# Ledger of designs, part 76: designed miniproteins, single chains, continued (4)

Each design is a single chain, and the fold is of that chain. pLDDT is the mean over its residues in the fold that is shown.

## One batch from the design tools (miniprotein)

Design m14622
Fold by ESMFold2-Fast:
Structure m14622 (fold): chain A 93 residues (1-93)
Amino acid sequence: MVSLSDVTYTATEKKTTVTITMTITDAGEREVMLLVKGLKSGRLIEQKSVGPLATPQTLTASVEVDISEKEVLATALGTNSDTASATVTIKDA
């Protein structure tokens, strides 16, 4: 089973960095794919395969997104069709 336990961001005038904490709790997960999409643009910003994994494990990934993105969807896809998604709204500091 895969979950997204924390999605945070740091915004600057030129870019936003989204930090995603992903928790894999069940021994059934051998490979996890992390997808990051801009919801306003509909564009896939990042795709990472993480595996093989020893479970349980917590992983943190940082992804740069364009300053024009206001909402980012992070999705974790597990080997057994488990999925976890989190949306973050990017606000001015």
Scores: mean pLDDT 67

Design m14623
Fold by ESMFold2-Fast:
Structure m14623 (fold): chain A 79 residues (1-79)
Amino acid sequence: VEVVVTVTAKTADLARKLLRSLVMHAVMRGAYVSSEFEGTRVTITLKLDTLDEAKETIKELEKIAKLVGAEKVEFKIIL
């Protein structure tokens, strides 16, 4: 299962902080992670074994993103 997480921040510095926090959490959860950073937008692609793991990881990443101060968080699940 593949999850694409797109996060938008108010500033580039906040976007970098979001990138670091979200990638660190995903790696600690055992996901295969690739990331892209452009201005105030962060895109993280995760590979996980099950849809249930994907849903739980999405909830955790959304919580972290909101706590760090993301303006917008979008998730796309690819089966």
Scores: mean pLDDT 82

Design m14624
Fold by ESMFold2-Fast:
Structure m14624 (fold): chain A 100 residues (1-100)
Amino acid sequence: SPELELAKLLTVGAITLAGLEFLIRRVETQPDADPQQLIADLESEIQAAQDIIKELQDFLKKNPNLAQDDKDYIEKLIKRLQEAIQRAQAVIERLRAQLA
């Protein structure tokens, strides 16, 4: 059902967002983590975030009669994922500078 598909997409999106935010905070706290491994983990989570954004956008196109509150919730999640991707990319550039 569309409701079940939406529930799964929102769950994956929330998990992906939380994972990306966690990795960004981990870098900001400067643990004894390898910068190359942190870059790899961040790039993996950016890809996952990009994939779920596309799936959420495709869901909106496929379900034009979706309730406005559900559309707003999906659009807010997409925006939060996009903002987290931008922050993660900035973190990757800082880590790459440390490897130069």
Scores: mean pLDDT 87

Design m14625
Fold by ESMFold2-Fast:
Structure m14625 (fold): chain A 68 residues (1-68)
Amino acid sequence: SFEEVLEKVEELLEEVRRAREEGAPAWELSDLANRAAVEIQELAKTLDEEQRKKLLEFAEKRLREILS
């Protein structure tokens, strides 16, 4: 379901946020963020067009906030 996919995406983003908070080096943050982005894109393929757009907009915004 959309809710299950959203929760998994939030877990992936939280992993990146936690790594940054713990002082992970830039290369590690980049690797984690890239891996999260790939997983999120794959999860988005399981959704309809409207749900996919909402998920990707949500993830993009949150990832930018974490990495800024």
Scores: mean pLDDT 84

Design m14626
Fold by ESMFold2-Fast:
Structure m14626 (fold): chain A 73 residues (1-73)
Amino acid sequence: GTPASAADFLHFLTSLKATSGSLSYQNASIKYEIDHANKTLKLEGKGLPQSFLKDLQIAAQKAGWNVISNIEV
């Protein structure tokens, strides 16, 4: 199925008080690291579609965030 909004996913992660962690999202396994001061989000893991990652980069640019993704297909 088509993933939920990438903008909603970005908002969820950037709203967390934690600076690092792991989560499952639509059968993807993701590790995240958040730098609120520099507005940088690092993602590592597997199982996110390339189309979702592209939409996430667009949402991040609009929100003033840098997303660095190392997601295995």
Scores: mean pLDDT 77

Design m14627
Fold by ESMFold2-Fast:
Structure m14627 (fold): chain A 78 residues (1-78)
Amino acid sequence: MEAVELLEKAIEAAKKGDLKKTHEYFQQALDALVKEFGEETAVEVLKRFIKAYQDNNNDVVKALEEALKYVREILEKK
């Protein structure tokens, strides 16, 4: 399962208020990023998530959407 698909599932879980599923999918997405791109990329995704969470009044959905956008940029960047 790709990091993008795992982040999409985390967003769906967050929208349903399922914090356990949200955390599980986000952790799996970070693990997938470590395997595909290395630890530094996973750390950068986590940093962007935290910043977006703080900047958007603790909106976990918006924070996950920002993390997903960054991961998509990495995958599509030429």
Scores: mean pLDDT 82

Design m14628
Fold by ESMFold2-Fast:
Structure m14628 (fold): chain A 87 residues (1-87)
Amino acid sequence: SLSREQVERQARSVVALARHAIAEAQRLMEQGKYEEALATLEATRALLDDTLALMRRHDASPEVVAEVEAVRAEVDALLARARQALA
């Protein structure tokens, strides 16, 4: 099983991956590709939700949890924008 330190390192790697996905989704939105941006953001949000669940099971530090929650909030804001554009 994973240690707390391994889970926290994995969480920071997921934050970096999510930052990359946010940048890609923003590029897609600038190109009017809102459906592709939505798919990227929904996959990223699912990964962040799974990561938060794993962190809670392993008593990850509040500071690392806050990092993941902050990037999840950015994903949620972009999801709202992509959904608004497709409505």
Scores: mean pLDDT 90

Design m14629
Fold by ESMFold2-Fast:
Structure m14629 (fold): chain A 91 residues (1-91)
Amino acid sequence: SSVQEKLKELEEKLNNDPSLTEEEKKFLLEAAKLQAKLREAYAKAPEEVRERLREAAENDDVEKFVELVEELLGPEFAKKVREIEERLKKL
C-alpha cells in the first residue's frame, strides 16, 4: 500500500541519517505510523468531525485534537497521540 511504501521510505531515510540516535529513529517511525492511522480514521470520519480535527490542528489545540481522537479511535489511542505530541514539543 502507499502508506506502507511511505513508511519504508521514511525508515530508510532515518536509517541513513547519521545525526539521529537509534532511539530517535524508533520514535520518529512510531510517530509516522500513528499519523498514518490518524489519516485513515480522518478519511472515514463524518465531515463535521473532519472539520473539527482540521481546526484543532491548525490552531495547535492539542487538548481539543486529543479529545476528537478519543471520540474516533478510543482513549488508548488518544493517550498515545498525547504522548507523541508532548515528546515532539521537547525536540
Scores: mean pLDDT 77

Design m14630
Fold by ESMFold2-Fast:
Order: C-alpha cells, then sequence, then structure tokens
Structure m14630 (fold): chain A 87 residues (1-87)
C-alpha cells in the first residue's frame, strides 16, 4: 500500500532529524542532513496532498516514493558515517 510506504518514509525522516539533533556536533554536515530531511518531509506531504486532489496514477506516486526512499537511504548513510566518526 502506497499510504503505508509514505508513512514509513515520514517516520524514517523524523528519526533522522531526531538522531541528528542528539549528536554533540555543530558541523555543516549535521545542519545539511537536518535541512535535507525537512525538505523531503515537505515534498512528501505536498505530493501526497496533490495526488489525493488530482487522482494521479499509482505508478507516478510509486516512482516518487522510490525516489524519496533513495534520498532517505542516502541521509541515513551520511548520518551513520558521522556517528561512526564520533566514537
Amino acid sequence: ELEKRAEELKERLKEIIERAKKLPVKTEEHEEIIKEAEILLTALEQYRKQSKESGIYNEVLEKFLEEIEEKVDELEEKLDEIEEKLK
């Protein structure tokens, strides 16, 4: 279900933001991760609103969610690298 995938992506993005906020770091990379996650959350909400209003095809929504998921994976990887360096 596309709705379930979108909710899972929102939860992952919120987790990224919370994890980043808990880091004892004040680096540009840290700020970039938070900004990117917030942008993706906004884009996801806007796209979902538009899809409900316009009745766009499920395939278009699926491709959009796949693109968001790839970006979320990239942010999680970057965050993991920062956490690893802070050992």
Scores: mean pLDDT 76

Design m14631
Fold by ESMFold2-Fast:
Structure m14631 (fold): chain A 66 residues (1-66)
Amino acid sequence: SLLDELEALAKELEGEARRALESGIAALKQDPNRTTALVAARELRKLNTPAAERAAELFEELARQL
């Protein structure tokens, strides 16, 4: 699942990107809705790194399924 891909990606990331991704996953588990997923994607895109951008794409794809 996309959530499994996000959790796997979190194990491969470090620092700010990992913390932002883990925060987004935790928020989505608490409030599993499209808005929560899109907020997580937006915060990840602000980091302006390839890894954070990839994580944002996964959250955006998950938002389409919610």
Scores: mean pLDDT 83

Design m14632
Fold by ESMFold2-Fast:
Structure m14632 (fold): chain A 56 residues (1-56)
Amino acid sequence: METLESLQLRLQALQQRIAWIQEQIQRNPNDSSLQQLLAQLQAEIADLQRQIAALQ
């Protein structure tokens, strides 16, 4: 079972990864793989936010 702290740390890590991917997209906006990865990470954040809300 995931703890609230574990989920929050994972959320922060994903947010940092998104920031890094966004920087890469700015350098190469035609890279569709980076855009797909960004969408995947955003979906993972949404899932974690729902799990965190459920533990409140």
Scores: mean pLDDT 81

Design m14633
Fold by ESMFold2-Fast:
Structure m14633 (fold): chain A 77 residues (1-77)
Amino acid sequence: MTQRVIDRARDLADRLTDQRSRRGTMAVIRQGERNPDDLSLLYSVLQAASYSADQIGDTDTSRRLRQQADRVRRQIS
């Protein structure tokens, strides 16, 4: 499950036009990839992916990723 989230987040981040945002987003994704059992990092990756989807105009994907992030947040609270 976590690897599929990482792969999707990378694909969305690659489409960001701002190089600084793309580098920052990819740094978060790399931390999640190194620590696949860390739910707090998974939450951060999902938020970064949702942000990337919104920035490229994919509102439906952004909304679904935000809902997925909210479910993960409930597991760590």
Scores: mean pLDDT 81

Design m14634
Fold by ESMFold2-Fast:
Structure m14634 (fold): chain A 91 residues (1-91)
Amino acid sequence: SEEKIKEIRKAIAKYFETLLEIGQSNLSREEFDKKMKEVIDEIAKLFDPETAEKIRKLYEEYLKSTGAERDKKFQELMKLIREAIKKIREE
């Protein structure tokens, strides 16, 4: 599943590219969050259904949080994605 890992890395790269592009365009927070959620959903779809739902739920919690709590939720999301990628390597 090296091919699947490459797709996941490409989707993650697209998240950061979209973040940079939208960040330069003075969108409202709600519109920004909506567009970023679409990219996160594309990442989630590359994993099994249980992992995909955990990614979506954690990202929704991230969007509803602020400050240090938001940072913690993002770290939890990154950890979940890293562990899921490791499982795909193991099949």
Scores: mean pLDDT 78

Design m14635
Fold by ESMFold2-Fast:
Formats: structure tokens, C-alpha cells, sequence
Structure m14635 (fold): chain A 63 residues (1-63)
């Protein structure tokens, strides 16, 4: 849980700085770790959704 939380917090910080590409990578890593650690599917799904949204924002910023 703690490692997942640290990845999420770092992802949020990167997103706040406009680095949505790096934020997306961290959210995906957090989702994978959460799934591997047996966290509830709802948590995994939320993290995967956050990663997808960050990826979309990164594409918009690069366009």
C-alpha cells in the first residue's frame, strides 16, 4: 500500500507541473503494483483511469 501511495503522490506532483507523460507512467506503475499486491479491483481501476487521463492530457499538451 505505502509504495502504491508514494507512486500516486509523485504522479500527482508531476501532473501539477504539467509533466503528464511522466505522471501517466507513474499511475500505470502504481496500478500494476496495486494489482500485484492484491488491492481491491476498484483501486486498480481508478489508477488505470488516472493513467489514461494523464496520457490524454500529455497528448493535448504536445499537440
Amino acid sequence: MEQVRELVLRGIQLGQRGDWRSASRLFRQAADLAEQSGLPQSVVDELRQAARRAEELAREAEA
Scores: mean pLDDT 82

Design m14636
Fold by ESMFold2-Fast:
Structure m14636 (fold): chain A 60 residues (1-60)
Amino acid sequence: MTEKERRILQALAEADKPLTVDELAERTGMSKEEVEEAVNRLIEKGLVEKDADGRYTLKK
C-alpha cells in the first residue's frame, strides 16, 4: 500500500462521514488528481467504496 493510499484511509476513518474528492484533498493535502488515483486503487482492493451520492467511505 502506498503512503497516499494510507493517508486516504486515515482521513476516512477520522472523518465519521463519507467524503468527497474535494474534502479528501483538503484533509490529506493531496491534489484532487492524486486523491482520485488513490481512491480508485483502494476501490480495486476492496477497502473503499463510492456511495450513491458520489462520496467515498470505508467498505463497511
Scores: mean pLDDT 82

Design m14637
Fold by ESMFold2-Fast:
Structure m14637 (fold): chain A 70 residues (1-70)
Amino acid sequence: FDLKSEVGANEIKGEMYEISAAVYLAIGDYKGAAEYYRKAAEAYAATGTAEGQERAKIAEARAEEAEARA
């Protein structure tokens, strides 16, 4: 499999999970938002890139913030 394609797929997954988390935040489902931010963090971490690792840390922080409001 193409490494570049795999990195891109995980980046897109992370972005899609962030969109899902934002939707849950908008409807007041903080538990759902936290879950999807954690999924986004996992996807970004799976890219193996420095950018992905940074985005994963941001997503984890957002998940913790959402969980605290749940």
Scores: mean pLDDT 81

Design m14638
Fold by ESMFold2-Fast:
Structure m14638 (fold): chain A 83 residues (1-83)
Amino acid sequence: MAEGAAERGLELAKRLGIDPNDGKGVGASYALVGGILEGNPQGAMAATAGASIGDPDKAVESGRNAGGQLAGEAAKKGYELGK
């Protein structure tokens, strides 16, 4: 399930001009797409904030606490791929 969010997150990052080696930027883009796909904008925002700090585990925790598990998992995957 995180795979579709990851593919769309990568495309979003490319369109926004985010460096693919910027783990924070890629992680944030993946978090946003994951939350949108879940229909949970609060989860998307929480996971995006965690990814932007550069802490993928905090992105997963923050997303999950806001009910956005997919957003958090997508953020972590994006962070790892963007590194």
Scores: mean pLDDT 66

Design m14639
Fold by ESMFold2-Fast:
Structure m14639 (fold): chain A 69 residues (1-69)
Amino acid sequence: KTPEELVDEAERLLKEGGSRYRVMNLLVEAARKAGIPDTEILKLFFEYQAGIISFEEVVERVRELVREK
């Protein structure tokens, strides 16, 4: 599957009330497959845990990072 397909699956799972753990794993897999540095993804997760951004915003930011630009 492409990085974009993995992000789409993560967003669908989140909207369906799926496991946060599974959504996070799909986002990490998408990022690694797209060659995005682990530090960028960890930063987003830390911002979410600190209450700076919503989990939906984490998904959208990962989507932006994996797109062709």
Scores: mean pLDDT 80

Design m14640
Fold by ESMFold2-Fast:
Structure m14640 (fold): chain A 80 residues (1-80)
Amino acid sequence: MLEEFINFANAEFGTNLKLEDFKSVEELKEYIIEQARKANFDLDEADIEAILNAKSPHEILEVLVDLSVRQLQAAVEKVT
C-alpha cells in the first residue's frame, strides 16, 4: 500500500520519494495534499477527506481530476 502511494506521488508530482521518507500512509497522504495545493489545486474539506479516506492511489487521482474539472468549469463560468 505505502509503496503504491509513493509511486503515484513520484509519477504525478515528479518527485523521487522513498519508503524511508514516510512513517505511514497517512503521512504520505498529507504530503500529497500539500503537493496538490502547491500545484494550484484548491482543495476544500470534502476533497481533503476523500484523499485521506482513499484506499488506493487511483481514488486520489479521481479526486484530483474531479477537482481540476470543477476549477476549470468555475473559471470558464466567471468569464462568461
Scores: mean pLDDT 77

Design m14641
Fold by ESMFold2-Fast:
Formats: C-alpha cells, sequence, structure tokens
Structure m14641 (fold): chain A 73 residues (1-73)
C-alpha cells in the first residue's frame, strides 16, 4: 500500500511527472500479478530497484526504501 497521490504530488513538484506515471504502471502490474496469484518476474524486480535508486537520487528516501524492500523480497 503506497500513497500514489502523495508520490505524484512530490514528483510533479520536482518536474518528474513521467516518472510518477511509470511508478503507477509498475504498481498496477504487481497488483494484477498478486490478484492472479503470480510472483513478480526478475524484470519487474529490476524495475523496482531502478525506481528505488532514482527516488533516492531525488531525495525521496522513504519511497526509495519501500521500493528497495519490494525488489529484494
Amino acid sequence: DIDMAAFTAQLNAKNQSDFAFDIGVTIGMVDIMKAMNMKPSDSIKNQFKQQSDKLKSLGINDASDYFDKIANS
């Protein structure tokens, strides 16, 4: 459970609206996979790792830590 509205607002303030959209798409894919009783692929985990690294570079450390946990679970 991630607050997408809060993330979108923070990323838009940093001129990162395209990245906010990409994060939303990745979360939506994981929600679909969970609903289908499927595990995330290595590709999806790598996307979470890359998104975590970018969030950290933007100073959004709480979101970065959250995505890093998903990538490593």
Scores: mean pLDDT 72

Design m14642
Fold by ESMFold2-Fast:
Structure m14642 (fold): chain A 76 residues (1-76)
Amino acid sequence: MKKIEEEMRKAGIEGTSMEDMPEEIKKMIEEMKKEFERSYKTYDSETIKEIGKEYIERIKGKTPLEVFEIMLEMLK
């Protein structure tokens, strides 16, 4: 858990340019997270874990914009 938390910080959760990020973009990201949660309810726990693992690996070291693009790609 702590290792994943640290990787998420490096991926931009704490290192994001929050001062430079418009609130509209933050709102869109939050809404995308809600849609992800809704979609995940239709999957089995095994598939959810695998998708989550790939997502964390892909967002590692990425900017907030790149993370957003990865989320959109995974929703396709």
Scores: mean pLDDT 58

Design m14643
Fold by ESMFold2-Fast:
Structure m14643 (fold): chain A 70 residues (1-70)
Amino acid sequence: MTKEEEDIRRQKSREALEAMRKVPLTEEQRKALEEGIKRDIEELNKAKQFATPEVKKRIDEEIEELKRLL
């Protein structure tokens, strides 16, 4: 993917996330989301150990975005 496509996708994801926050989540939906996010963060942290400093910065940004969903 190009940088532009990646940036657009991230912005679109943020808009979808904001829309979801306006709809009350059930307890089951919240728990499933939290579990999914925690697994994604764990996988990203493992990948980060072998990444270059520039790639680590990108991974850190993704982890921060995922943590905001918790």
Scores: mean pLDDT 72

Design m14644
Fold by ESMFold2-Fast:
Structure m14644 (fold): chain A 63 residues (1-63)
Amino acid sequence: APLPEATLLTPGTPKVGDVVELRFPDGSRGRGVVIEVKGNEALVAALLDDGTLRFVRATRAPA
């Protein structure tokens, strides 16, 4: 199944181990740790408000 999408709010090029802020399509925000970078995308382990961990595909905000 495809990973859920999120927008990276943290400026600059993400690196593995970075703590980043995310915006989800529903307008909610979250934080996560970058676990992998592939070109212009990052795989992030996002911690949700209910304490659940979710892997998301995060991309940079439109330039």
Scores: mean pLDDT 75

Design m14645
Fold by ESMFold2-Fast:
Structure m14645 (fold): chain A 96 residues (1-96)
Amino acid sequence: SAAELLEQALQYIQQAIQYLQQGDVDKAISYLDEALSLLDRARQLAPQFASQLQEAISLINRAIAYAQAGNIDQALQDLQQAIQLVQETLAQLRAE
């Protein structure tokens, strides 16, 4: 279900944050790539939330770019915003 995909994406984003805080950028990006795949699938299953999920995807892609550039603080800020959007989307899905 879309909700299960969003829950799994949240776990991968949280793991990516932990790896960024440890300085393991490559592993963090690997987890973010998994999250992006799940969010894209969730967007296809719940097209009514496509815009919110696309915003989360854009934030994650920007966070990857910041992390690769060594701007870890900016990457973490974008990932926290992505988490908030995914959590809001998950709550709205569960309310339907």
Scores: mean pLDDT 91

Design m14646
Fold by ESMFold2-Fast:
Structure m14646 (fold): chain A 99 residues (1-99)
Amino acid sequence: MEEAKKLLERALEALAEAAKAAGKDEEVTEKLLEARYYVANALYYLYKDIEEALKEAEKALELAREAAEAASPEVKELIERAIELIEEAIKKIKELVEK
């Protein structure tokens, strides 16, 4: 639980850095901010509804992947870091749902 929280918090920071680097690329920036919204929702639900937290995190992952496909190589590297953090968080959340 604490590990999932820390991974999601780090993902919020990574997505914010990627959005800042994307700057004027509105398509990439909008998708990254939307992904960040879903990561924030996953954090909110983590201690309230673990199944909803998982759904929100999975939606964030989908949007981050879409942003990575549209992004420049430099921004894509930052987004890939956020994707790894979200994937690790999802893995930890799934372990909590199974136990």
Scores: mean pLDDT 86

Design m14647
Fold by ESMFold2-Fast:
Structure m14647 (fold): chain A 120 residues (1-120)
Amino acid sequence: SVEELAKETLEALEETVKEYEKHAKRAAELGLDELKTYFEELAEINRYHIDLIKELRKKKFPDDVLLETLLSLLDTVIEQEDEAIELLKANNLEESKKEEEELKKRYQALREKVEKLRKE
């Protein structure tokens, strides 16, 4: 259902915020201040995305509006994951890179589920 996809997307976004905060902390410990700021800003952006999905669900917006919002959000977050992976790779943060590659796979799977439900 659209509600289950929204819940799964919220869970993935909450995990992403935690991972981005973790990457920011690692970057700070290594003196990579620009990378730290990048991940702090991405964590904040994804908190706004979490609030948006929660508000749409709370207000019981029509399924088509929620599905369209989820699809747009998933496309945006997948692009963010690609950028994060490349930056982590460029800074030789291999374990952090692997964590983001797994999150990207999760978002890609969610996007496929949203598209399938839209065609139903």
Scores: mean pLDDT 88

Design m14648
Fold by ESMFold2-Fast:
Structure m14648 (fold): chain A 84 residues (1-84)
Amino acid sequence: SEHAKKLEELEAEIGEQVLKDLEEGKRTEALARAVAESLSLIFNLSEEEREEIERLFLEDPEAFEKLLEELRKKAEEEYKKRLE
């Protein structure tokens, strides 16, 4: 419960920050790195997956959004499986 709530809160905060920065046209390497590091911590990603997120954030926003949604669904399914 506590871990699920914290994961959801961190995911929401990152999502809000990313959407806000995208709306303002911000796509800096520093922001890309921060987002990738935060997501890798939240979703327990490999270093290769973190690097891909960083690259997609800068080079392919649409693919980044799809990857983020897939990571969210994966985390939700893993959490659901733990409750069974």
Scores: mean pLDDT 71

Design m14649
Fold by ESMFold2-Fast:
Structure m14649 (fold): chain A 94 residues (1-94)
Amino acid sequence: MTPEDVKETVESLRRALRELEEELEEVEEELERDPEGAAKRALLLHVAAGLLAAAASFIAEYDPEAKELERRARELARRAKELLDEAERLIAEE
């Protein structure tokens, strides 16, 4: 990997993380209106954030800034899992 490739990868991961963080906020707003839709989106966000964390962890060997992206991605995955659990509870409520 060239230094330029590493920088471009870090910027791509940062952009992807920002987009996932914005989508998480939209899912939080959707939760009471459409719990089933929110559950599906939260599951996808959890998976995507986990994959981003893995990619950031790999790149962190080349660029220390990626360690912060890994930490944020892991936090996003945790929040998405919490939203999934909340959505599932709302679906189960009678």
Scores: mean pLDDT 85

Design m14650
Fold by ESMFold2-Fast:
Order: C-alpha cells, then structure tokens, then sequence
Structure m14650 (fold): chain A 66 residues (1-66)
C-alpha cells in the first residue's frame, strides 16, 4: 500500500515542469523539518528528490494511521 502511494505521488510530481516540481519538493521537505543542507542536496537530482519526498510523505501518513 505505502509503496503504491509513493509511486503514485512520485508520478504526479514528475508530470509537473521540473522547476515547479523542485520548488514543491523543497517546500514539502522544509515543512517536514528536513535540514536545508539535505534539501539542497536532494534538489540537485530532481528525480531522486521526488522519490525521497514521496516516500517521506507516505511514511508520515502511515505513522499517523498507526
């Protein structure tokens, strides 16, 4: 379930222009308390940043459901 949600979110983020996707993942990670240095690293590779962000969001949702 979590993997399928992460994949769906990543697909949605990849359908956006790269600059918009980069801006959104930066904002999401910042709101989740990820350090700025890690956010900068993750936004260097947009695909990796999208995958990480999707997984982080799904993990937070699953933790809230437990």
Amino acid sequence: AGQALADALAKALRSLPEDVARELIRHILESMGVPQEEIDRLTEDVDAGIAFTAQRVVEALEKAAA
Scores: mean pLDDT 78

Design m14651
Fold by ESMFold2-Fast:
Structure m14651 (fold): chain A 71 residues (1-71)
Amino acid sequence: MKAQEYVAKAREHLEQARKLLDNGDLDGAREHLVQAGLYRSLAAGAGADQKELDEIGAELLALLQQLQQAA
């Protein structure tokens, strides 16, 4: 199902971004956060569940804030 594939991809990129932030790779983390945001948007367009989109959005925002503070 297309929406669930996009949700899975968004979550995968969020996990990679978190690992890269923990390792101090800010450029790598930024790239994965961009991809997570893209897949979240695609999931929304494909009719993903609102609660899943909200959870991904909250995690994305939290990781973006960590990235900005680490710079």
Scores: mean pLDDT 86

Design m14652
Fold by ESMFold2-Fast:
Structure m14652 (fold): chain A 58 residues (1-58)
Amino acid sequence: DAASAVSRATGFSLEDANAIAGGTAGGSPEYGAMVVKGAKPDAPMESSDEAGRAAHLR
């Protein structure tokens, strides 16, 4: 499934890429936002509004 595949890719993609590249700023913005938001890429309301890009989720 998309959610499962993305979750797995985000897990090691972020950790591996971040450790190796040291700069995921231009590498995994979608993956980071997906993990922070809880994998809600199918929510056009969130992606259309700042909420979708609010990866800051504090």
Scores: mean pLDDT 45

Design m14653
Fold by ESMFold2-Fast:
Structure m14653 (fold): chain A 110 residues (1-110)
Amino acid sequence: AAAEAERRARHDTMAALAEGISELFQKAIEEIKKNPDKVKEIIQKARDYATALADGIVAADPEAGARFRERVQELIDKALENADNPEKTIKYLEELSEFARAEAERYRAR
């Protein structure tokens, strides 16, 4: 009972952090649409917050958290590489937001 409750609390925390990353990048997409000349600055700021949230997932589950952080960083890097094309950048950030939401649901289901 106690060990199962601790496992569930840990998974709920991981899910909340992953949802936070999803929401963060949905906000970044909205900000890019309003300020297409500030794409790189918006993504860099979002990356700093996303790193802190992903580090929280790594603290809760080092193996799952490391894989999550690697995929998030990969999508951020692809978005930054395409910062001169807001439409393509938005596509990578949408993929990141959807990935983070799917991982949150997966963490809750355990």
Scores: mean pLDDT 87

Design m14654
Fold by ESMFold2-Fast:
Structure m14654 (fold): chain A 70 residues (1-70)
Amino acid sequence: SAAEKAAALAEAEALGRRVAADPQDAETYFRLGLAYERAGRRELAVHALREALAIDPQHAEARERLATLE
């Protein structure tokens, strides 16, 4: 729904501010990727998941989510 996408975008904006403050937080980038995916922002979701994997290459769930988006 539009309300669910709006809520996901608001979550992504809050998580975006957190990664700006701590750019080495793989878990926050992963959560940002999930929020963008729920918001229908596929390109931004892919970018966030790739950043999570650049910080933590062993993050299995981020790899699986990225594979389903590409």
Scores: mean pLDDT 86

Design m14655
Fold by ESMFold2-Fast:
Structure m14655 (fold): chain A 82 residues (1-82)
Amino acid sequence: SLADEVGEEVRESLLAAGVPEELAQLFADIVKQQLEQIIAAGGDVDAAVAQIREQLKKMVELAKGLTEEQKAQLLAELKAIA
């Protein structure tokens, strides 16, 4: 599905930027679920995909600037919330 394809694009892009696998998968799952809901509601899927891709580019740029310690800390904080 389109949601599966965009979700995998998010996961792969974040992994390539050095984001931990667990965090990259979580963002991919969130994006997939949001797109599935937009599709089911008959919303503007093309606009949603374009916005996701713009945000992904910004996230990749930010992630490349993070140290391994900062990436590990972010994952630990995310696990504490979940």
Scores: mean pLDDT 79

Design m14656
Fold by ESMFold2-Fast:
Structure m14656 (fold): chain A 62 residues (1-62)
Amino acid sequence: MSKLKDAVIAMLEHFGLPQEVIDRVEAALENDDKETLEEVARTHLGLDEEDARAFAEKVLNS
């Protein structure tokens, strides 16, 4: 995994997201699952559709 992917997992843990959500993000990062990353960003981080998409693109492309 890239250092950015590790940093994203640490960020989610810091915000106190459930372990189930963190595990789901980790699997999405390993499988380049942009849709799952966008869904987590919208649902659990409160990002709008545009910001959630930007988040997923940056994380997967780094």
Scores: mean pLDDT 77

Design m14657
Fold by ESMFold2-Fast:
Structure m14657 (fold): chain A 100 residues (1-100)
Amino acid sequence: MKGVVLAMSTEVIKQARKAAEAVRAGNREEAYKHLDEAYKNMKLIIETAKELGLPDEVIEQMEKVAEETYKKAREAIDAGDADGVYETLRNGAYKIADLA
């Protein structure tokens, strides 16, 4: 279970890297696009967890982590904090994996 969710998290991490690179380049629009793609992939992980029969309480915790991660990453983009964007999205992906 955890291994499947962690493997799926690689796409979130790829988008996190692209978002951070966009922030470093000063391209806020591109950073938001990659943040949105990371968030979509976190939601796909949660849908997969539901299909695999994880408890509703775990799914609810994953959804809260995804929402908090999106908010914090957006704040980091707005602050021009490229490293903060990457670390926030990476940590969010791993927290979701740890809940599985």
Scores: mean pLDDT 85

